# Ledger of designs, part 46: designed miniproteins, single chains, continued (2)

Each design is a single chain, and the fold is of that chain. pLDDT is the mean over its residues in the fold that is shown.

## One batch from the design tools (miniprotein)

Design m5568
Fold by ESMFold2-Fast:
Structure m5568 (fold): chain A 92 residues (1-92)
Amino acid sequence: PAPAVVSDLKVPDVKVGEPLTVTGKATPGARLFVTVELDGEVVNQAETVAGEDGSFTVTFPPPKKSGTYEVGVYAENAEGAGGALFTTAKVS
């Protein structure tokens, strides 16, 4: 099978105390691994599955510290083949 892909990754900037919502598109039915990092340390992570239309949404609890967070989403197919997309969100 073709490797899974991630597209349209969006994470809005938020204030400390506000939840961090990650949205995007991926290969329909792909397994998704979402990581949130600050200063190279994983501070949160989640797993989900892309919907039949490829959409996904993951809401993380409010970040505890201000900073520029890196959000990565890795998508894989049933064979474990896939790719990743990264973005940043500012927490102030």
Scores: mean pLDDT 85

Design m5569
Fold by ESMFold2-Fast:
Structure m5569 (fold): chain A 88 residues (1-88)
Amino acid sequence: HMAEIERRLEELRRRVIEEMRRRGYSEEEIEEFERAIEEALREGLPLEELARGLEAALTAVELRERYADDPELLRAKLAEAHARLEAE
C-alpha cells in the first residue's frame, strides 16, 4: 500500500526532524538530513527500507534521551533494539 507507506515515511521523517531540533542540531545539519533522504529516494531505495532506517534512528535517539544518565542501561537497551530489528 504505497499511500500508507508514504504517509508513514513522512511521519517518521517529521519526527526525526523534531527530535533533531529538540536536541540542538543546526538547521544546516537538518537540511543535510533532508537532502540525504531525497537522494535515497531518487536512487530508488525501497520505501520500506527507508522507513525501517528512520524507525531505528528515532528509537536510538529516544533511548539516548531516556537513559542519558545511565550509560550501562542505555547500552543494553540499544543492543536489545538492534537485536529486535535483526530478528524481523
Scores: mean pLDDT 72

Design m5570
Fold by ESMFold2-Fast:
Structure m5570 (fold): chain A 83 residues (1-83)
Amino acid sequence: KKKKEEELLEEAREFRESIKEEMEEAVKNNDLEKLKELLEKEKEFYRELAEKAKEAGIEELAEYFEGTVKLADEAIKKIEEQM
């Protein structure tokens, strides 16, 4: 469904913009705990979007969001190695 796909992509964009400033400040300040917190929020958000996409039958979009969850999880593990 085109409308549902567009809605989910818009939610993803809005979320990304909402945490952009905090992410940039955390990177600038080497605040690894804050970066981990923000990445965990991103992981949870995209996990929910992946489930919504699956429920809507948009398998490709669900896989895309699941890929984003995996990237966030990898980033969290990399940060944990530095803590």
Scores: mean pLDDT 82

Design m5571
Fold by ESMFold2-Fast:
Structure m5571 (fold): chain A 88 residues (1-88)
Amino acid sequence: MDAVIRAQLILNQVAIRRAGEAAGKEELAEKAIAALEEVAAAALAGDEERAEAIAKENEEVLKEADELVRGLSAEQREAALAEARARV
């Protein structure tokens, strides 16, 4: 399970960073990545209640980051996946 959480975090970090760079919203991307890192850290520590609370506290930032990632082209998504695979 830990390896899956770490792999998902890396993929999300790469996708959000690339989407933020492409949209000129790097500050939003940084905030979303920081929130996901805290969620992953709480989940890896077995504190599911804290992970959920952090996600809820950052719900709007995470929602905007998700919308940016959905705006990526198929080519940009493939590049993000390739970078994430190299970092896992």
Scores: mean pLDDT 82

Design m5572
Fold by ESMFold2-Fast:
Structure m5572 (fold): chain A 93 residues (1-93)
Amino acid sequence: MARILDLEARAPAPDALEVRWAAEADRPIDIHVELRNAETGELVGEARFENALEGTQRFEGLRRGERYRVIIRALDAETGELLDRARLEARLE
């Protein structure tokens, strides 16, 4: 089984969002992080972490005052099967 334990987002700059995550798994997993504009649904950025249980991803070139949705998926590294999913929303100030 795989489980995303921690998902947080911080704004290190007015136009940037840093996403930090941690997971536990009994097998190798890939993590897929996706950033979307929460209002429009537009894909803004994405990152994949191969065989990883923790990580940090910075997204830049964002718009101050906009709301973004972070979607994180834990996938079986061999099969690509979705094992767990978490999401949060963050607004840039």
Scores: mean pLDDT 84

Design m5573
Fold by ESMFold2-Fast:
Formats: structure tokens, C-alpha cells, sequence
Structure m5573 (fold): chain A 68 residues (1-68)
């Protein structure tokens, strides 16, 4: 489904963001986490999955902290 595809992409973006953090690239990690949050928010809107919305909110907070 479209929601499943968005979750899959979001998961890959989170993994890429974690790798960027391990390399000390906070700016890249912030961008990747924001993109992942966008995907999880859209998936949550389609599926009604509150867990995905909560995960998106946590990623948004991490991205904002890293971009400062």
C-alpha cells in the first residue's frame, strides 16, 4: 500500500540519518530525519496509525535539535 511504501522509505531515511550522526554530520542527519518524519506523518494520515504520528514527532524534535 501507499502507507507501507512511505513507512519503508521513512525507515531507510532514519537509518541514513543515524549513519550521518555517527559520522558527525548533524546537518545531514537533521535533513534525513525531517524527510523521514514527513513520510511517517503522511503514512499516519492514510492509515490512522497514531504510533507513526508519534514517531514522526520524535524525529522532528531530533531534527530541530541537530540543526541548531
Amino acid sequence: STADSLVERGDRLVQQGQQALQQGDNQRAAQLYQKAADDYEEAARISGDEGLLQQAQQLRQKAQQLAK
Scores: mean pLDDT 89

Design m5574
Fold by ESMFold2-Fast:
Structure m5574 (fold): chain A 82 residues (1-82)
Amino acid sequence: MSPDLEALAERVRERAKKEGKTVYEVLAEMVINDGLPLEVAARIALLDPEVKAEIDKWKAENPSKTPLQYAIEKIEEAIKKL
């Protein structure tokens, strides 16, 4: 019984646009306020087209890290700003 991650990713993107936030900032708020697991939040971030484009560029410069680790680190940095 897993949530529809694609529908959640779309909702996160819409909320980010309405609130003038990044998808990482919206996911950080969901982790802290709604109890969303960090790994689930990272998987939702990886479904976003903007995040995918960012990671494709980043992989060329950081071959030792995984896309999942990148998403986790970005969400943790957003949490520190809350």
Scores: mean pLDDT 78

Design m5575
Fold by ESMFold2-Fast:
Structure m5575 (fold): chain A 90 residues (1-90)
Amino acid sequence: SSLEKAKELVRRARKEIMELIENGDIEGAIEKARRLGKELLSLIKDEEKKREIEGIIENLIDFLKETDDMEVIRQAAEDAFNEIEDILDS
């Protein structure tokens, strides 16, 4: 199903983005988050869930651009992925 594909995409992207953050590749993390957003919007049929997930990803990208504190970046990314996964489980 499209929902199962969305969940698997999020799990993969979470691992890849967290690895990029740990390696200090913030530009790579931003690019991966943008790609995730585009792919998720094509898989999600619920317009409200789509808007919520888009907002979470946009906020994460802005945070990655504006913040140099690696602990704060890591926590923001973990929180964003937890919220996206919760939305997809609802």
Scores: mean pLDDT 86

Design m5576
Fold by ESMFold2-Fast:
Structure m5576 (fold): chain A 85 residues (1-85)
Amino acid sequence: MRIEEFTPELVQGIRNAIELPAYAAKHEEYREEIEEGARIIAEELGIPEEVILDIVRNGDPEAVLELLAKLLGVEPETIREALRR
């Protein structure tokens, strides 16, 4: 995948995923809903739910970025460039 192949929707999804750990930490009242959403995403992507839940609970933006790079078959630099636009 090339940076030119990143749709606005994909870039927004990546931004949302990278922000997910910080968002979960700020919104304790929505913890259950956030974790449920994360489990659904893990199931659809075919990754263990424990991995995405660990990222939501204890991860940082860099860990999420590296996971997304692996799932999309790109280097982390490519995602960083797409996010910089």
Scores: mean pLDDT 69

Design m5577
Fold by ESMFold2-Fast:
Structure m5577 (fold): chain A 69 residues (1-69)
Amino acid sequence: MQAQVNAILKRTLDEADEILETVEDQEKKQQLMSEVVGAVLRIAAADPSPAQAEAEMKRLLAKVREKAA
């Protein structure tokens, strides 16, 4: 359902923002946030089920954590 997918997207963006808050380099932080937003939009455009959205977003957050380190 749209409401569940929207909640997953919001939670994902919030968690990505928390991860990137630890990045002191402003250009790196901006670049990584841009990549996150682009990935979120591509996932949303694929019209995922809530379960698919949850799985894709968890994978995205794992990659963001790796790149932020």
Scores: mean pLDDT 79

Design m5578
Fold by ESMFold2-Fast:
Structure m5578 (fold): chain A 75 residues (1-75)
Amino acid sequence: SEKEKRLQAMLEEMERRARELGEEAFRNNVPQDVIDKALQILLDGTAEAVRLAPEDIERAEEIARKAVEEARKVI
């Protein structure tokens, strides 16, 4: 379904953004505790987005985007 395709695209984008943030954190010698905090934000946001996706895919995508923005602010 279109909703399943959007969910898959959202998860692939989240994985890509997580990798990019991890590489940036490594290059900038960000402390491990800060990296752990950013990772927790991404994990919590992804879990909430996945839970909500069957009911509201647009809101799930918004939650995922916000999680990436919050994680980026921490790093």
Scores: mean pLDDT 87

Design m5579
Fold by ESMFold2-Fast:
Structure m5579 (fold): chain A 64 residues (1-64)
Amino acid sequence: GVEEAQKEIDEVMSKLDERNQEVVRERFRNPGASLHEIASRLGLSTSTVARALTEFGRLLADLA
């Protein structure tokens, strides 16, 4: 359910660096945004954004 998903997200977020947490939050806040749009909004490179989202997805998969 939604509560289980939120707990998994919170656990994964706690394992991410603050910068990577901001990338993931921006993605959830604007799910239609491209990597370039997220990078521009946060003042990061697209490579940094892609790495943060890949790390988040990997950690989330490890909980499933």
Scores: mean pLDDT 79

Design m5580
Fold by ESMFold2-Fast:
Structure m5580 (fold): chain A 63 residues (1-63)
Amino acid sequence: LSAELLSALTELARLRKEAESDAELYAKMQEVLGEIEKLIAEGRGEEALRLAREAIEWAKQQL
């Protein structure tokens, strides 16, 4: 994993923890994390990074 992707995944994990009190938000973040993991497994790291950054911005607006 690139340093940028690791940093983004770390921030997403932090935001997901903040969302633990909101079952719907938590479930949505789990879904997006699953998509990111799939992209990483397929070697699509640039798409994974883009999705992670979009998810971070979205999650911050929901929290």
Scores: mean pLDDT 80

Design m5581
Fold by ESMFold2-Fast:
Structure m5581 (fold): chain A 70 residues (1-70)
Amino acid sequence: DERRKKLEELARKYVEQAAKTMGVELSEEEIEQIVKESTELVMEKDPNASDDRIATVTTTKLYEYVLKKK
């Protein structure tokens, strides 16, 4: 679906940016997992959400992931 693909692209950009800001190294598999979970959550809860919503969800998912990983 067109909307899902757009959200995945945005989520990937936001997770990469947030990871660099936090100084954490993520594998491509870890990035893809966070992107998938963030996109699925937005699509299920609010498929018409603004682009800012995916940024917030993605950053939150990344933060939770980093805390659990450590």
Scores: mean pLDDT 76

Design m5582
Fold by ESMFold2-Fast:
Structure m5582 (fold): chain A 67 residues (1-67)
Amino acid sequence: GPLDEDLALGRELMAQGRPAPLSEEVRAVAEEIGARLRDIGDALDAAIRGLPLPPSSTGYTPDIKPL
């Protein structure tokens, strides 16, 4: 299954001497990207429904045209 394939890939990368530990810094950046993507999703849903844009948690304002 997909988990077995991901595990096999991980082992292969480790065997090649390419460990990818997610540092706290990398994790923090990933969390910020995730928050921005959530803001974009909320804005798209609001635009589809004809509602005002929801407040952004990151201060990011997506350039979405009203439908």
Scores: mean pLDDT 63

Design m5583
Fold by ESMFold2-Fast:
Structure m5583 (fold): chain A 86 residues (1-86)
Amino acid sequence: SPAIEEASERIRRVAAEALARAQTLSPAQQAAFLERYQALYDKFMKEVAEVLNDKSLSEEEKRERLLELVRRFEREVQAVLDEVEA
């Protein structure tokens, strides 16, 4: 699905950016980031599964909801990085 491909590409970009920033952090800050990142990722994957398994949604509606979930995940990951860098 083009929607899944677009979402996957954006998630890969978020992960790559987060990894690059994390490499500048202390080991303790990296550990704190990883714990919070894992919680956000688990929540995100659960919500993605709910959208994909919703038989009432069209492909277009699924695309829109997946992109909204990706945008929220991007914001939450950036917020965590900013907090652990402080």
Scores: mean pLDDT 83

Design m5584
Fold by ESMFold2-Fast:
Structure m5584 (fold): chain A 62 residues (1-62)
Amino acid sequence: DVSKYTRTQLLAMAIEAKELGGEELQREYTEMAVSLPPEAVSSVISKEEAEAIRKEVEERVP
């Protein structure tokens, strides 16, 4: 599923994982983000994308 996300989205997922207490997931998302090349664009995550990210992270934190 990581191939569907940009570096910025993966970093947002890491932040959400941290907020939910999923330190292991935060580490995984951070590692995935670091493996991607830096993006030259400053993409703002939309409300719908933020909601999808929260849902995804929440699903992985049982």
Scores: mean pLDDT 70

Design m5585
Fold by ESMFold2-Fast:
Structure m5585 (fold): chain A 88 residues (1-88)
Amino acid sequence: MLKATSEGGSVRKGNARATAYAEDAEAPEGEDIKVKVTGVVFDNGERHVAEKEVTIKPEEKEKYANVTVTTSSGEQLTATVKIKVEKL
């Protein structure tokens, strides 16, 4: 069994802060691991969300996933999640 775990990231620009996170995911050895990455920004009381799926190949030990969230003003904030893979 392979397990993907994530370390969330954040970025700040002015009064806006974007955070990115992913849930842990598991797959059998030799299979791709699909990880859902979510980015959230709060700007002037508004919540903006962006999501994407990242595929980790069986031979990958780590992967960085960028997610870009657009604020109410049209400003883009890109936060990064570090995904690590371990054999269970």
Scores: mean pLDDT 80

Design m5586
Fold by ESMFold2-Fast:
Structure m5586 (fold): chain A 76 residues (1-76)
Amino acid sequence: GLVDIMLEYYKSQGITPSLTPEQLAELKERLKNADLEKLRKILEEERKKVEEELAKNDTPELRQALEALDKLLEEL
């Protein structure tokens, strides 16, 4: 689901979120009620930044980040 793709995206950025079961449940609840159009715009801006960085420095981490963002945008 959307949360799993976001967690994969954070992992690709070298960020490993240590979420408790309660924090994970709250995040899932918030994402269900999020303004998806606003979230989409933020993610599209982030994707553009990752794409620009990938053009300058082609790394597996940046490729993984781009793929995760693409999957997240497809779910929205």
Scores: mean pLDDT 71

Design m5587
Fold by ESMFold2-Fast:
Structure m5587 (fold): chain A 80 residues (1-80)
Amino acid sequence: TLQQARQDFINSAVSLAPPEKRDQVRQAAQRFIDAVERGDTVAAVQSMSELLELLGDDQKRRDQFHLSASRFGSTYVQAK
């Protein structure tokens, strides 16, 4: 369901974050979801950039995050 996809995306992003950044990542993930669902492209790009910055330069974490973001996007499009 779309609700599960939202929660899975947030949980995945938070699990990839260092403990001290979990709240910031949760907030950015929620902003990204809200922006995507409202069609606010500027806010969505800003939130995505913020999430990638918070996750750092670890390629494996970035790859896993991209998979999670793609999964959410696919579910959102299918739910329309």
Scores: mean pLDDT 78

Design m5588
Fold by ESMFold2-Fast:
Structure m5588 (fold): chain A 81 residues (1-81)
Amino acid sequence: MSNEELLEKLMEQLSKLSREEQKLVLGIFGHEAIKERPEYAEEIREITEEMLAIVDDESLSEEEKLKRIGELLRKVLELLE
């Protein structure tokens, strides 16, 4: 599966989840990414924390949140290559 296909599937699933479920899934994703590439652990942790902050940002629309989270997920997937 390409990173673009994986990202599209992740974003589709996230759009159907509650805020708390989104944070859980993103946290698990960050944890698994660190296990795959421990040399990028600090960068992946920072990106994961930013994604969780976006989920909780009441000033953003759901569409804007998903767009920003998608951009950050893409960055993590690029580190895993």
Scores: mean pLDDT 83

Design m5589
Fold by ESMFold2-Fast:
Structure m5589 (fold): chain A 84 residues (1-84)
Amino acid sequence: DLERLKKKVEEKGAEVVDVIEFSAEGAEGVQAFVERYGPLVEEWLERERQGEAVVEMSTRTRVTEVDGLLDPHIETTLVIGEKK
């Protein structure tokens, strides 16, 4: 829930500066997500450790069956805030 993540950022004394929403299907989609957003998340987590930022994340995983095969679907919402 985007509103819930924004509230958590604000409760920690930060202003929301970015919202990243991502959907991935299957193993290839998940790998692409990690490659694309992993470095960005690591940079913001370092800033969080220094007291400069807040990172809140929600991930929803759904497994759908397609032609008798399991197909994982991942939806991630990432809310980033900078401390005042």
Scores: mean pLDDT 76

Design m5590
Fold by ESMFold2-Fast:
Structure m5590 (fold): chain A 100 residues (1-100)
Amino acid sequence: GRTYVYRLSPELQALLQSIGLPARESLTDAELYQAFLAYAKQHGLLVSSASGLPEDTRIDLRGTRLGELLGVDSILLSDWEGFEQLLRDAGLLELERVLE
């Protein structure tokens, strides 16, 4: 499958370092997803929906640095494409290359 490689803004690098992740200028799609999952877990941001289904789990960004940077209160954990688009629109993430 395709592997997407993203370049991270200094603000995004600093955010990931705040949770003890190493300083990296670029991450793959899978590495970036795991990094955000780690961020959400460390800050207690995961909120189960009224349905109780894992796919309906949201990340509550209110009062977080990430929420401030994105200008949104929450994101759906399963909606990686929507989250990636928000990061790109905020200038935090840039697609560097695609590996086949």
Scores: mean pLDDT 80

Design m5591
Fold by ESMFold2-Fast:
Structure m5591 (fold): chain A 61 residues (1-61)
Amino acid sequence: SLADAVIAWAAAELAAAGASPEEVARVTQLARDRIAKGGLTTLGGILRAVAEAIREVRAAQ
């Protein structure tokens, strides 16, 4: 799906930027949860969910 493709791309970018496997896993889990709960189907909505997941995970560290 579009969501899976965007999440996979974001996970690869985070890993390339030095994010830990744990951070990547938390971001992908939160992003998937937000996308599913919000019924997000657009690229913009999915990207926003991923960006918010990254902010939330980093704020919790």
Scores: mean pLDDT 83

Design m5592
Fold by ESMFold2-Fast:
Structure m5592 (fold): chain A 95 residues (1-95)
Amino acid sequence: GSILNKLLKDMEDAKKYREEVDKVIKEAESAGLTELAQKIRDAREKLDKLRDEFIKLVKENNYKISKETVDKYNAEQQKVIDELDRLVKEAKEKL
């Protein structure tokens, strides 16, 4: 019964995070922090690419994916999220 509620919450949290990242990019660009804004965009695009590649891999394997493959994807995704969070924090400190 809780699966739908968890999915909806995860989707809402992801949307809020993306809106915050987009806001920071715009504020950084407006402040002349052009290189930092570009690094944030690049990290966001890398995150999107990792998700798309994982979805493609799951579909190509008929939704039969190993725990090891999922764990590897989660680890790679977390590294990109950590870098994105670091860059966003740096931008906020310079604004």
Scores: mean pLDDT 80

Design m5593
Fold by ESMFold2-Fast:
Structure m5593 (fold): chain A 82 residues (1-82)
Amino acid sequence: MKTVNVKFDDGTVETFTGETPEELAEKIVDAVLERLKERYGLTDEQVEAIRKRTLPVVVKGVERIPDGATLTPAQIGALGVL
């Protein structure tokens, strides 16, 4: 079980906990994408494309970070490899 905190641009901090890296990454990615959709007016199709591309990479990133780590949305995006 791993816990990650995400600090959003509005100063809110949300805590995510998952039994698996996949569950944790899914919760984090979905929360970040919901906020990006609202901010940038992304279509459902664009959100799905980003989610499909980003989710596997965030799973790998979440496996490597320590329990209780705090990340920004930009840092989560950077977990996406080159």
Scores: mean pLDDT 76

Design m5594
Fold by ESMFold2-Fast:
Structure m5594 (fold): chain A 84 residues (1-84)
Amino acid sequence: MIDWEDVNRSMELMARAVGVASGLPASGALFEQGIRLRHQGDTARSLALFAQGLADESAAAKAQGRDDAAAVNEARAKAYEAKL
């Protein structure tokens, strides 16, 4: 089971640092779908979507030269995958 408070905090920090600045709507859509699946009790698919969204944010950050942000998002993506 994941800590949804930690997930919500991570999503808020990403929205401020990356989602708002980069305008990357695809990751936002994945996170919204992940929250919807969590509410439906599909924890495994929810975790997979959060991991994918974070991986997409990491790839976008690398493409933009934001290596620190990319490393953080990659580590978070792996953490969510490990909870599957």
Scores: mean pLDDT 64

Design m5595
Fold by ESMFold2-Fast:
Structure m5595 (fold): chain A 64 residues (1-64)
Amino acid sequence: MEELERARQVLEDFEKRAKENLAYMETKKVDPEYLARYKAFFEDLLRRMREGLEQIEKEVEKEK
């Protein structure tokens, strides 16, 4: 259970960092298409992390 809480905290921190990183890249002279891909990548990554957390929750419920 505590591992799930830690994972959620890590996910939240990662989301914050991802947003900061994207904002920084937007400030720089970065290719707009590359930025769009990065946004899509980060959004997909966040979604997968959420799916991972849900899968862990299901496994924990099955085991306990």
Scores: mean pLDDT 74

Design m5596
Fold by ESMFold2-Fast:
Structure m5596 (fold): chain A 117 residues (1-117)
Amino acid sequence: MSVDELIENTAKLVEETLSNSSKKQREKLIEEIGKAFEEATLKLQKPESQLQEDILRGMALIETGVLKLINKTLPSKEAARIISDWIKNRLTKFNSIDPDLAKELADKIKEIAKKLS
């Protein structure tokens, strides 16, 4: 499977999982995926100082907060689509810089979705 196919399949799995999950399960899934992206961003960016690391972690928390707000305010199917599109776009950006990290991250997200479904 190509990394592009893995990203597409990961986004579809997340959309299906979110669409069929309770509100509490959706919030947990968003939190765990957000943490996976935070950790991957730190590996990709390799911050040189505590301040740079704190800024990157803070940005990741803001993005996760926005996804939680989308999940809370929009109908489940619409929220699932928007969140899965966001995941696909972020994984595609990772793939353009570090395909091995993108593959690791996509596999991690698939594992998270399967455990929380």
Scores: mean pLDDT 85

Design m5597
Fold by ESMFold2-Fast:
Structure m5597 (fold): chain A 82 residues (1-82)
Amino acid sequence: SEFEKVKKEAEELMKKGKESKSLKEAAEYYKKAAQLLEDFLQQQQQNALQGLPTISPEQVAEIKKLLEEAKANYKKVEEKLK
């Protein structure tokens, strides 16, 4: 499933961010995770407009939660780089 693939890829990027020894590398991983999740949500909205299958509301909530975590972690790391 596209949902499972995107979720797994985002979680892997988040893990790499957390385990990174470099703040710059951590920021890149969190930024990539956030972008992946935002792009996926935009695609789901586009699919809905075209009458294509979309993920469930519960799955949308899971993606939004991961996106919030990715953005929060990115902001936290960015603040340390200033």
Scores: mean pLDDT 87

Design m5598
Fold by ESMFold2-Fast:
Parts: sequence; C-alpha cells; structure tokens
Structure m5598 (fold): chain A 73 residues (1-73)
Amino acid sequence: SWREIGEWLRQKIEEKGLTVEEAAARLGISPSTLEAWLRGERPIPVPALKVLLDFLGVPEEEKQRILERARAA
C-alpha cells in the first residue's frame, strides 16, 4: 500500500538526519506535497519516487523492489 511505502520513506529520511521540510526543499517540492506522499494520502508519481529513492541513497536492488510495490499499490 502507499501508506507502507510512505512510512518506509519517512524512516529513510529520518535515518539520513533530515526533516521532512529539509527533504522537500532538496527535492524542490512543497513540504505539504511530501507529507501527503509519506502519509499515503496520494500516489507518488514514478519519476518523483525514483528521484526520492536516488536522493536517499537506496541501493538499486531495493529501489526495484519499492518500484514494483508502487506499481502494485
């Protein structure tokens, strides 16, 4: 589900030592947009999800698993 993906992404942002506001600024999006994605309130567009996973330094094998889960969500 998008909620599970969002909760996982929030954990990765926190592990990187960033706030949601700092992560949103780095990605060039509003904090409210990122917060909505992290809450699973709306789907994350695949291009934006790829950028976010790259920004968070997620390994390629893990990125492919998350992208597959997103397509099934």
Scores: mean pLDDT 80

Design m5599
Fold by ESMFold2-Fast:
Structure m5599 (fold): chain A 67 residues (1-67)
Amino acid sequence: SREERGLEARRLVDELKRNEGLSGFEAMEEARRNYFPLSEEQERILREIGDKLREIGDEFQKELEEK
């Protein structure tokens, strides 16, 4: 379930921070790659979205606040 995946991702973040001394951001990225992996196609789409987010950053910030 999504809830279980989220809990395991949090545990991995905590483990990476403790065992490897990673920053919170780096640990979250590593956990995302393990529990929420993206295909090459999805990564390409996210990169394109990232470029557009620089142009509409305020809308993206609002989306992040929604969850």
Scores: mean pLDDT 69

Design m5600
Fold by ESMFold2-Fast:
Structure m5600 (fold): chain A 62 residues (1-62)
Amino acid sequence: MSPAEGLVATVEANRDRLSPEDLREQAEALRSVLKTAEKNNEDQSVIDRLRQTISELEKDAA
């Protein structure tokens, strides 16, 4: 499992326990991970999962 996959899985597992502020902070952290994953040419499925998770976190934080 890549570091990006591990981080996404951890955030997904804890999403329902996070405050809206924590959800926004996690979305920001995952955006940084997404930039690194794109730079490293990570598998498209990992990139798509990161984008989807970021979107869900931002939606839940609203």
Scores: mean pLDDT 78

Design m5601
Fold by ESMFold2-Fast:
Structure m5601 (fold): chain A 71 residues (1-71)
Amino acid sequence: AAADARGQAVADELKRLTEKYGSRELATLVLILKHSFGLPEEEAVRIAEEILKEHPDATFGERVALAKEKV
């Protein structure tokens, strides 16, 4: 099914990013920036790292909103 196939692809990408960058929190934000905003991985990583550094106590939803302002 298209939904199941898309879900699996997202899960595989999250695993790859988590293993590459060593942080599931960073990987999840990078995944959203890549797939929802069309950012290249290197740019998504830079934005995600900046947000996590500047706003460590922010909720995940707040981090996504902050990322939208930086795009």
Scores: mean pLDDT 77

Design m5602
Fold by ESMFold2-Fast:
Structure m5602 (fold): chain A 94 residues (1-94)
Amino acid sequence: ASMEEIDEEIVQGFIDAARGAAERIPTETDPSRLAVLGSLVLAGVKMAMKAGRYDEAAEIAERGAEAFSKIPQYRDLAVELRRLAEEAREKKAA
């Protein structure tokens, strides 16, 4: 296996973890777990962006932003995720 194959498998792992995290956010009440879920969403979005997987980056970022926008202490993270979703769409269009 090449380093590129290992990187693709790692990228997919981050994307899958971020999707799971975004789905869990609306039902999570523990502040420590919310912080971990937010980190997983950000990491997955950034990895997808680096890998050129802009559709998946935009999808995950929007799902995370929507979920976090309903939690007052995470509104700044929701704004950052919306910005990343727009950046991902712009990069795909270019």
Scores: mean pLDDT 80

Design m5603
Fold by ESMFold2-Fast:
Structure m5603 (fold): chain A 86 residues (1-86)
Amino acid sequence: MIPGAELQAAAEEAAKEAAKELGASAAGASASGPDTAVLAAKAETPEKGEAAAERAGKKLVEEGLASSYESAGMADGVGVATVTSA
């Protein structure tokens, strides 16, 4: 399993890359447990924010850094994804 700090760093990078690709205004990540991180992206619409968070989560799973992700749209165009360590 990847340590939570390493997962958080990877999630932050993935969120920033997805935000840049989709034109989101902000992206970041925070640790929420030893093997869990939450990433977020803010865009002009909830659909774009959720799409950026989902793209970041998928990339982390594809790269073998996460075993799973769950994405959700929040208020004010914010998308979030919870990622669990591989």
Scores: mean pLDDT 76

